# Designed miniproteins, single chains, continued (2): the designs that were tried, part 72

Each design is a single chain, and the fold is of that chain. pLDDT is the mean over its residues in the fold that is shown.

## One batch from the design tools (miniprotein)

Design m6644
Fold by ESMFold2-Fast:
Structure m6644 (fold): chain A 61 residues (1-61)
Amino acid sequence: MLSLEEAKEKVTEAALAAAKPGGNVRPAMEEAARQAGLSEEEKEEAIRAADRAVKTKLARE
């Protein structure tokens, strides 16, 4: 239903939202990737991009 670019943005948004205190980033990224209908390779790429974005955000703290 989403293009790969839109799916990557969705996964990143879910990861950043879950990066708040008490949130779990990994399940949010995996759920967003599954809902986007990504292949295993696309899911890995989207999760890696989202994880890097979260680490950059948290490093600013």
Scores: mean pLDDT 73

Design m6645
Fold by ESMFold2-Fast:
Structure m6645 (fold): chain A 86 residues (1-86)
Amino acid sequence: HMVLVRIEPLPEDRAALAALPAGTLVTVEFKNADGSIVTVPGVVGADGSVYAAVPESQGIRLGDEAIVTTPDGRRFRGRVVEVRPL
């Protein structure tokens, strides 16, 4: 089963991410409880949030940190602000 995760960039980066076209493909990295990193594809929304579908088994929680890498190689820190079942 998959969950949909919404990631908000840090306040200082919010305007820069919101300026990207909706549908821009990004890479999202999450840190697992054991310290390993899981990498999933994500998409920029028109609201400046990043959306990613993640396996429920990864145990992603509200407040978890994520690193978003854009197609041009810029890296942004964000936090999980929503997790819902798909």
Scores: mean pLDDT 78

Design m6646
Fold by ESMFold2-Fast:
Structure m6646 (fold): chain A 45 residues (1-45)
Amino acid sequence: SDRRKEALEIVEEVTKEVSPQVGQDVGNALHQSDPSVPPAEPVVP
């Protein structure tokens, strides 16, 4: 089921809006768990 992946992507998106660095870490962890998810985009200062 892709629901888990979608839920984690939503969490990553929300976290990225609050803290871009934390969002990037979540995105990278998601990519590690599911290779079909792209790696988090770099945070530009």
Scores: mean pLDDT 68

Design m6648
Fold by ESMFold2-Fast:
Structure m6648 (fold): chain A 59 residues (1-59)
Amino acid sequence: MKREIAERVARNMADHGYSPEETYRVALAAARHLGLSEEEAEEVAKLAAKINEKLLKEK
């Protein structure tokens, strides 16, 4: 669940050329909106940013 959310946000943000920092903010907001705890939202946001950075470097 958390990993899938992070992956979807990261791929969508990378496809539009957004930075890891922007991806972190968007993923954090999305996780909070879905009712995840602050700790869980932070985990999702960090993971999404990391995946986004890797995707941008691989392209």
Scores: mean pLDDT 80

Design m6649
Fold by ESMFold2-Fast:
Structure m6649 (fold): chain A 49 residues (1-49)
Amino acid sequence: MEIDISKLSDFGRDAYIFSKNAEKFQELYDKGASIEEVREFLEKLRKEA
């Protein structure tokens, strides 16, 4: 149960990225994108930020 801190930090960063790119994430969600597709998109946004 030590990954809780990492999960919170990661979630906070992801929430910020989601806020900036909400429309793109909504489109992925609507398409029923795979976990891999969502992960790749999120990582791309992290690098661009």
Scores: mean pLDDT 66

Design m6650
Fold by ESMFold2-Fast:
Structure m6650 (fold): chain A 59 residues (1-59)
Amino acid sequence: SLGEESTRLVEEAHELWQQDTPENRERALELLRRALELQRQQAGDPELPELLGEPAPEP
């Protein structure tokens, strides 16, 4: 599932980040960005914008 894939990417990124080298940092960031994208796709729903952006219909 997208969630499982995302979790794996986060774990991989975490291990790379722990090594604290420039190359591993860059790779970790790429994996985190990809994981975030997959998490967004898994959620699917833009409910947060609706809850925060209560529009006034008309005066």
Scores: mean pLDDT 67

Design m6651
Fold by ESMFold2-Fast:
Structure m6651 (fold): chain A 57 residues (1-57)
Amino acid sequence: MTPEVSEVRRRAHRLMDAGDYDGALALVDEAIAKSTDPEERAYLEGLRAQVEADRAA
């Protein structure tokens, strides 16, 4: 995992802990749009699904 993807995950978790699920989704969506690595993109899409699941719970 690249340092960039690891940092996005960490920041998304902080936003979720603060109750800012919209901010977490926006952060992950921006990271997906900027990603050029298929494996990184797949991981970020999984992270996005996790944020959506946690928001819906």
Scores: mean pLDDT 81

Design m6652
Fold by ESMFold2-Fast:
Structure m6652 (fold): chain A 77 residues (1-77)
Amino acid sequence: ALEKGREAFEKGDYDTAIKYYEEAIKEDPNNVEAWRNLGAAYLAKGDREKAREAFRKSAEVATGPEREGFQLEADRA
């Protein structure tokens, strides 16, 4: 699911990428990469509210490593 999501994202198929990232999160809700990639896909579609929520979830799951990087994304409203 996650790998298929990344493949779709790289091809600019953001709707398919979101679908696969949502499946990855359904299988493992603590998958930091899936939440981060979901946020990036929503941001690419211009859905800033959903992107913000996905980045916030990614930051909460990633306690410790990468917290500073996620803070720069999540702190925007």
Scores: mean pLDDT 73

Design m6653
Fold by ESMFold2-Fast:
Structure m6653 (fold): chain A 69 residues (1-69)
Amino acid sequence: ELEERIERVVERVREATLADPGASKEQADATAEGIRKDLEELSKESPELAVRHGERTVDAIEAAVKARN
């Protein structure tokens, strides 16, 4: 189910953002919500590209958090 896959990616974005000790819950929630909207729009054209984009976003956030800390 596409919605379930998008929500899983969004939760991973939220978790990756919260891995930064300087990040607030509000910042993580806002980041996850923004990504969710982006993935929902992209999914109208291609569900597979939306999920792949989400996975790439999680990787990028994890890399950025690691680089900062």
Scores: mean pLDDT 81

Design m6654
Fold by ESMFold2-Fast:
Structure m6654 (fold): chain A 62 residues (1-62)
Amino acid sequence: GEEIKKKLMEKAGLSEKQAEGVIEAAQSGDPVIEANALRELMEAGLSEEEARELLEKAKKEG
């Protein structure tokens, strides 16, 4: 929910709308959409490990 959205905004510097998009992508069950969200987080400056950890938390909180 709101806690993962806040972490995405604070750690990756995402806007509220971008953070919501990442959460929706994580919950989509589509591996292509999930891979695109992972790439977006890594482009924002997160390591692959940090990006994967945030995506897994987003999946669990949906």
Scores: mean pLDDT 80

Design m6655
Fold by ESMFold2-Fast:
Structure m6655 (fold): chain A 79 residues (1-79)
Amino acid sequence: AAEEEKKGEELEEKAKEAEKKGDLEEAARLYEEAGKAYAAAGNVEKAAEAYEKAAELYKKLGDEEKAKEMLERGREAVR
């Protein structure tokens, strides 16, 4: 559980760096992976935040289906 949360934090940091470099596709994938790690750790708040960030980036990339999937995963994480 703690290891999964730590992995989520590391992935989120990498996602933020990818955003700063303008690599929005890499950032979206890293936020998606961070959301999965946080969800596995039971940190529903961090999972929802990470999925919301991934959805925002996928929407900017024109991938509306992936954006919708990320929003759904975020909602499921809090149930």
Scores: mean pLDDT 83

Design m6656
Fold by ESMFold2-Fast:
Structure m6656 (fold): chain A 63 residues (1-63)
Amino acid sequence: MSAAERAEQLVREIRERNPDLPEEEIERLITEALKRLAAELGIEVPEDASSTQIGVRIVLAEA
């Protein structure tokens, strides 16, 4: 499974497990999980990176 696929699975799992959470809380959880995944894969992300920016970096690292 590619890093991009792992990132997509994390996003889906967080949304599926937390259907009643406000979008702001969902986004925070996604950002935390994606930062964690990027660190495990050795991908550098800025501390202030959004979930979208982290996702793009993961996809680009796999390209």
Scores: mean pLDDT 78

Design m6657
Fold by ESMFold2-Fast:
Structure m6657 (fold): chain A 92 residues (1-92)
Amino acid sequence: SVTLMVALAIKGIGANLDGVEVTVEIKGDTVTLTIVGASDEAIRLAEEAARLTEQAGGESEIVIEGDRVTVTLVKPNDEALRLLLEAISAAE
């Protein structure tokens, strides 16, 4: 949910999980997730979150730079946000 993403951003939680770094930023209706050390499964889940956001009438952008994945979602639905959280779990 948006509330969970807001809580993560407010707490400044960058998680270092066995060589994986995660950053979450929220600005208005835009959610940006950056994963460093992302697995192929984490990338796939992030891409699915982006597709669901666009299908729901929102906007998405994915930037892949080596093992760094940045996904930006504008007006994501709850399903897209759930997949984004699964991407973090899959990065472990």
Scores: mean pLDDT 70

Design m6658
Fold by ESMFold2-Fast:
Structure m6658 (fold): chain A 50 residues (1-50)
Amino acid sequence: MTAQQRQVFRQIVDIAVQHLAIVASGDTSPAAQAQIDALQRQIDALMQQY
């Protein structure tokens, strides 16, 4: 695994933790759902770099 792949993996983990925090807060508002969708898209984009 390259240093770049390790960095991307750490970024994915950080975003996944943010996603979990929103879900754990119980916020089901459209704004929270939009944030979750945006975080998932960021993970998908980072996986393209991996």
Scores: mean pLDDT 79

Design m6659
Fold by ESMFold2-Fast:
Structure m6659 (fold): chain A 100 residues (1-100)
Amino acid sequence: SLEESLVADGRRLLAAAKEALEAGDYERAALLAGFAAAMAAADPRLRAEALIVAGKAYLELGDYEEAAKVLRRAIELGEEDPELKAEGEKLLKEAEEKLK
């Protein structure tokens, strides 16, 4: 289906976003993770994982408001995945602390 094809594209973009994040290319990581989340609209878990990667990239860029925004969305979408939820909550706490 179209949805399955978009989720597959999202998974490939997420892999690229993770590589960019590990390489320290935080702007590229945020961009690729954002596209991955958009493509993964039919897969809430994959979308949550992509938004976590975007949040990590935004934290490294010092964009704490955008990090908090995407991380709150990731927590909501990843509610059924305790590991993703816990990672999102930890990163959100870091973003919110920086906004004080």
Scores: mean pLDDT 90

Design m6660
Fold by ESMFold2-Fast:
Structure m6660 (fold): chain A 87 residues (1-87)
Amino acid sequence: DAEKLKAGVRAISLLYEAAELAPEEKEKLLKLAEEAKKALEEKDLEKAAEVLKEAARLVKEAAEKTGNEKLKELAEEIEELARKIEE
């Protein structure tokens, strides 16, 4: 499904944005972005969704730690996109 691949690409771009706003989590967020990208390239949508859900959880933790509303918004959108990939 082309729409699920587009959702994955968008989620990865938001994850790169979140990494710039979360310096303590940046290295792990970038690693998860590369894992999600690899899963999408391999058309492993289940793996891509799992990795993006883990990334969204980490972004949400960063948002709670910092009080950064933009990180909260990014976490919610990444989680929604991951659910679209899964179903």
Scores: mean pLDDT 86

Design m6661
Fold by ESMFold2-Fast:
Structure m6661 (fold): chain A 57 residues (1-57)
Amino acid sequence: TAASILNAIKAALAANDAATAAAIIAANLALILANLDLAAEILAANADTVTALIQAA
């Protein structure tokens, strides 16, 4: 579910595990892009870190 994906990304970011966060985003990119609410909530969690991970991926 969208909430499970968001929670997994937040947990990886909180653990300072950029590789796991990037892998979750990449694996679920189509779902994230199809769900604007999920995308907005991921950015709200840490806009700078998420932006850096997306640019690095």
Scores: mean pLDDT 67

Design m6662
Fold by ESMFold2-Fast:
Structure m6662 (fold): chain A 73 residues (1-73)
Amino acid sequence: SAEELAREARRLARAGRPLEAARLALRAALLDPTNPEAAAAGAVAAARALRLGDAEAAALGVEAARLAVAGAT
């Protein structure tokens, strides 16, 4: 489920794996664009990626968060 993917993404971000976290957050957002867990996972992955200097992961995390919040409007 989107919620399970978002939860796993946040775990990966906490473990210092922001690119994998961002990819899962993006999958969660694509499955359920209105899911607030997907938005949160994308934001967390992006924040972690920026701290670690991973521009690709940061961009993917931002895109996941954007898609999830766009679906809510």
Scores: mean pLDDT 77

Design m6663
Fold by ESMFold2-Fast:
Structure m6663 (fold): chain A 58 residues (1-58)
Amino acid sequence: SEEIERQRERVARRLAELARELGYPQELVDTILHGTDEERGRAAAEMQARLDAERARR
């Protein structure tokens, strides 16, 4: 399924860009771009938790 592969690649690139903008270390960016689905999931969850904390501080 080329559609699913393209979507996964697009999501990985967006997460990597967001990680760079938020000042996360290059190791996390590399994990998002080149890691396993499980590793990407953990990175995404970490970033989401940080964004949720920022929203809660309004």
Scores: mean pLDDT 75

Design m6664
Fold by ESMFold2-Fast:
Structure m6664 (fold): chain A 55 residues (1-55)
Amino acid sequence: MWEELAKKGEEAEAQGNLQEAAELYFQASLIAYQEGDVEKAYELYKKGVQALAKA
């Protein structure tokens, strides 16, 4: 589930929709964390913060 959201975030980022990309990365991060993948959750969270900072 988080994989699909992360992919959508990457697509949004590639299109310049940085705010949408950040929201998708944050949602993916939360789901990854709930599934026990703490490392991936942190990685996705960082991508979201970076996208939001560029927006």
Scores: mean pLDDT 83

Design m6665
Fold by ESMFold2-Fast:
Structure m6665 (fold): chain A 86 residues (1-86)
Amino acid sequence: MLEEKARELIEELRRAAEAEDGEKVVELSLELLKVLEQIEDKEKQRELLEEAAEILSEAAERSKNLEVETSLSVSLIGFAVALTSL
């Protein structure tokens, strides 16, 4: 259930990043981090964190909008910190 919720949030995050919706990216990233913290399987948590970070990293490289790039970068830092805490 938590893994399915995380997968749904990752897909929504991908769509928000592609749409260049910076506010939605930050909102979904915070929600995803809360869900991932509840997953007891650290390997699974790591895989999902890495997938989310890759989505945001790729979107940041493609973005030409400074506000959107800032939102993507801040969200990416959040996932990077979570990964280093595992």
Scores: mean pLDDT 83

Design m6666
Fold by ESMFold2-Fast:
Structure m6666 (fold): chain A 71 residues (1-71)
Amino acid sequence: GANDAEALKLAEKALEALRAGDVETAIRYLEEALKVAQNPLLIKSLKAALEALRNGDVVTALAALHDALQL
């Protein structure tokens, strides 16, 4: 739906921020994505990415974001 499409757009922005080394901006986009996401699999992947970034694990966050973007 439109909410999951907006969440995926925000997840793409988080991925681009993360590739640029901007962890704070990536966290902000993931928090915004989680506010609008409705698909349980998308929510799970976005939560995994956000938790990984909060723990300083950029590699795990990138993997979780790639999983989210395949939905």
Scores: mean pLDDT 87

Design m6667
Fold by ESMFold2-Fast:
Structure m6667 (fold): chain A 95 residues (1-95)
Amino acid sequence: NPAEEAYQKAMEHLKLAQDHIDQALALPAEDVASIAAHLRAAREHIALAREYAKSLPPEKKELVLKAIDGLLGRIEVLKRYFQTVEGISLAQLEA
């Protein structure tokens, strides 16, 4: 079933994005380049999940898109934390 395969791949990429966000959070603040690389990898996996979502039936598409919104929200919270608490520049975090 192509829709089941697309759903599985979307969920796999969302899990990989989540793992990258968790790894960024676990790093010491001085590892700015590694933090930025994990946040970039998370965004790339989110983009892939969004592509797989295009072929899904409406209910499964909505589930994937809600999960994407949640992960994007986590990234924005982490970027604000690193910027306001740890003093890392937004330009460094978006590299």
Scores: mean pLDDT 87

Design m6668
Fold by ESMFold2-Fast:
Structure m6668 (fold): chain A 90 residues (1-90)
Amino acid sequence: MIDLTKLSPEEALKKAKELIEEAEELSKQELSIEELEEKIEELDELIKQLKELLEKEKDEEVKKELKELLLRAEIQLGVLQLKLAVLRVT
């Protein structure tokens, strides 16, 4: 995964949004356990990077967008974790 903390705030927001949208589209498909585990790891890393960007950001508008993306990523992570749990017991 690209290191979003090395990008400009605008580039980081754009890339984070693309990664979240990609994960949201993939989560609508029937995924294998391995694919779900991979996407969960990618979202965990993205969430960590978004939290670091939020702590360093001084612009209130950028902070608002980062918070929205962080919430979307955390919701999507929860959805994928639930799907993985269901597949493991079924």
Scores: mean pLDDT 80

Design m6669
Fold by ESMFold2-Fast:
Structure m6669 (fold): chain A 101 residues (1-101)
Amino acid sequence: SERRELILRAIGLLLRVIGLEEDIRLLKEKQKKLPINEEAKKLLEEAEELLKRARELVLEALRLLEDENADLEEVRRLLEEAEELLERAEELIKKAKELLE
């Protein structure tokens, strides 16, 4: 079922959001113990905004999937946009982590 596939994709993306939010939290705690790195701070702030947007898109997709008559193509577009935002957030988090090492 395409609907089932989209539900599993949405859940998978939501778990990725939660994991990356935890990575940002740990890096922010590390930053409190180090001299201020303004570049790392900006990268983590940008990553947080991307994750917030990705979460909103995934939650909207899950809301639409509660309706049996949902436009599954619209759901797919929301999840694809969320995945793109997550990939961008992952790159920013990686760069911030390298700056804090």
Scores: mean pLDDT 89

Design m6670
Fold by ESMFold2-Fast:
Parts: structure tokens; C-alpha cells; sequence
Structure m6670 (fold): chain A 76 residues (1-76)
């Protein structure tokens, strides 16, 4: 089901966002953090395709990724 697949993609995105946040706080290598952020972005794009761009879960995940990307850029 497209909705179940889209929600699974959101869960994967959130997992990658949380891992990236943990690594950023620990001062891990930028390339490792960037890989997790890229994976989260891909998962959100898949969720947008399956659920629609205005789905509340999609909007929330995009906001979480945007905030973390800003924090990552400030530490480059």
C-alpha cells in the first residue's frame, strides 16, 4: 500500500535524522554525517511521492531535516 510504504519511508528518514544528529553532537567526520543527511533526504523524497507534498508527516520530516542541515552547515 502506497501509504504504508510512504510512512515506512518517513520512519527511515527520521531514523537517519536522529543518527546524523547524534554523530553531529559527537563531532564525527563530516562525510559520515552528510551520508546520513543525504539518505534522509532520499527517504523524504520517496515519502513525498507516495503520500503527497502536503502530508503532515512529510512536512514534519522536511522541517526536522532542514533544521539539522542548518546546524551541520554552521559546523563546517
Amino acid sequence: MAREEGLAAIEAARENIEKARELLEKGEKPSKIASLLAAAGINIAAAEFLLGVEDPEVLEAREELRELLKEFEEKL
Scores: mean pLDDT 84

Design m6671
Fold by ESMFold2-Fast:
Structure m6671 (fold): chain A 101 residues (1-101)
Amino acid sequence: SERNRLLLEAIALALRAIGLIFEAEKLIEEAKKLSGPLAEKAIELAKRAIEEAKRALELALEALREEDLEKMRELLREAEEELRRAEELLEEARKLLEEAK
């Protein structure tokens, strides 16, 4: 059913967001062992990635509780957009961290 498909998408998005938060926190820990403006910028971007991923997680969890399928689709779309932004921020943070080494 359509509802079951959207429930699985919400669970998948929530798991992706949780995984990204863990990766970003590990990057912050690694960057803190380095000094200089590139390491500091990497930490800043990773922290922003965590905030975007937390918003994505909140939206995905809200979708799990939503009874209206159209509203559920909108919440999942917003969650995917927030998660995409988080992934882009984390990728940039990783590039800066490698330059800082």
Scores: mean pLDDT 90

Design m6672
Fold by ESMFold2-Fast:
Structure m6672 (fold): chain A 65 residues (1-65)
Amino acid sequence: AAAANAALAQTRERTEAILDEAGVSEEQKRKAVEEAVRTTARALADGASPQQAVDAGVDTAKALL
């Protein structure tokens, strides 16, 4: 669905922005973004709203930092 694709894109964009500000390596950024996107995808599959799923993904990336 378009809303799910938008949530995944938003998680990726927000996570990339915070990691770019933190100055992590491209490899570390890629791994954290992948974990955040997986968390968002899982939350959506479990019935979370797009906003809840994005927040869960971003929070996962912050916890890895």
Scores: mean pLDDT 82

Design m6673
Fold by ESMFold2-Fast:
Structure m6673 (fold): chain A 60 residues (1-60)
Amino acid sequence: LGKIAIAVQDYTASKSDELSLKKGDKVQILEVVNTDYVKAKNLTTGKEGLVPISYLKEVS
C-alpha cells in the first residue's frame, strides 16, 4: 500500500497532468516525482495526477 495523505488546502490543477484536490480529500501517494511533487490518486474522485507535496499531510 502506498502512503496515505490528506489535502490540507484546496488545490486547482493548472496543467492536464495535475490533480485537483479539495481540503480534506484523502490521497494515496503512488510515486515521489521530485522534492516538490508526487503522483497521487485522489481516493474521493478516483483521479490521478501530480500534486505539490506542500498541499499534503501524511496520515499513515
Scores: mean pLDDT 80

Design m6674
Fold by ESMFold2-Fast:
Structure m6674 (fold): chain A 55 residues (1-55)
Amino acid sequence: ALKELRELAEKAREEGDPLLSKQIDRLLKAVEEDPLINPKTALEGAKSMYKSVSA
């Protein structure tokens, strides 16, 4: 999940959306800083944001 979040952030940056990349990075940092946050739920949110922008 964390590795997948990082990969998704990198992909967003490569495709020319640095704002989306930063939003996904914020989710990644939140998961790293708060053990109560489910990394799979964060990944699902990130994928939803990516799909919304890349349509």
Scores: mean pLDDT 73

Design m6675
Fold by ESMFold2-Fast:
Structure m6675 (fold): chain A 61 residues (1-61)
Amino acid sequence: MERIRIDDVEENRAAAGLTREQVELLKAEAERLGYEVVYKRLSAEEIRAEEARLSAAVAAA
């Protein structure tokens, strides 16, 4: 068993103040771009950085 909780981007997006719909849109856009969305152990900072990058890219497009 993992000694540290596997960080879920959805759980961390709630802590960052993002809505579920925003996270779902970011995931859908990542899939359209051919990225494989994989849940893995990440720090809260890394998850927030990834979400911020995707949000900025989607907003710019």
Scores: mean pLDDT 56

Design m6676
Fold by ESMFold2-Fast:
Structure m6676 (fold): chain A 80 residues (1-80)
Amino acid sequence: KLEEELEELAKELEELTKPLQEVAQKLYNGQPVPQKDLEIIQLVQQMLGEMAALYKAKEPVEKLVELARETLEKVKEILK
């Protein structure tokens, strides 16, 4: 079930990523981007870093799923 939850969360993040991809390219090229989009990118980057740390520390997969879910909720709030 955890694998399925991770896939579902990844899919939802992926469909939210299309506007973020444009923002990421603008940021990479040094172009101005909206504050809202920058905040979303920071949340996703923070999540990925924390997930990597948890994985190296051999924490339960449930913690990774929880992080992904919390981050996804925050991203959805910012986008809505």
Scores: mean pLDDT 72

Design m6677
Fold by ESMFold2-Fast:
Structure m6677 (fold): chain A 56 residues (1-56)
Amino acid sequence: PEEVRRYRAAAEAAEENAQFLKELADKTGDPKYQEMADRAEEVARRYREKAEELEK
């Protein structure tokens, strides 16, 4: 189903965003970027869980 593909793509995009934000946190030392990375990881996890639910 198209929804599964959309959630998997969204999870991948969120994972890439989280990685980018972690690199910014390391470079700048600004805790805002670490918080944003944590949020992006949570979003990615939720999208992956949703994709798995739809695959059941």
Scores: mean pLDDT 82

Design m6678
Fold by ESMFold2-Fast:
Structure m6678 (fold): chain A 55 residues (1-55)
Amino acid sequence: MKIVETWVEKEGNVTAKEDGILLIKKPDGSIEEIKVKKGEKVEIEKGSIAVLLKE
């Protein structure tokens, strides 16, 4: 997988620019994987870091 985009978000949304996998690292250290489609919006918790990976 290649990293396409990286966001640092404090309470907000990210919009996927491409189909792929969104990895969200939460403030407690847990990581969530979400499969996204281009144009999909995902809510990010305060203190989280999100990375979009293209397969």
Scores: mean pLDDT 73

Design m6680
Fold by ESMFold2-Fast:
Structure m6680 (fold): chain A 84 residues (1-84)
Amino acid sequence: MYRVVIEAEFESRESALEAARVVREELAKVPGVLSVEVRIEGNRLTIEVLAEDREAAEEAARVAREALEKVPGFKSIRVEISEV
């Protein structure tokens, strides 16, 4: 089992809220994603994904990065993948 932690920063809380919606929708489409937790603190977004295997974790990280980078007001992203 793998954990993906994604931390993203946006120009505004409105952008972070839109990003949360989009990333939840896109991650729900990834096979092998077991759970998705999203936390919003002001203009910052933290996404925690549990994936069945490494391939699912890497795909979830890729899909989330692509989805978040397309949101207007995107500033930065950090992704960390770990085995659990």
Scores: mean pLDDT 88

Design m6681
Fold by ESMFold2-Fast:
Structure m6681 (fold): chain A 82 residues (1-82)
Amino acid sequence: METVTLPARAVTLVDANGEQVATVLGLGESPEEAKANADRAVAELQAKSPVPLRVGQEVTAEVDVSKELAEKRDYVVTDLRA
């Protein structure tokens, strides 16, 4: 599997009961870009959600992503768990 290492910011969103509802992974060519992409996606999810979502955890890291994901230039990955 071909991978590319990118700066990342992971943000977990929780509901009113403290249960994980979503995880947002912002990716970029720099840590600053990764944070900006994650923050934008979090704000969009909070605005569109019918229930209040809160930030549970934030982590700055580097992640290996598939070359296909990097080539899509979709620098935000959202996993909805509920």
Scores: mean pLDDT 73

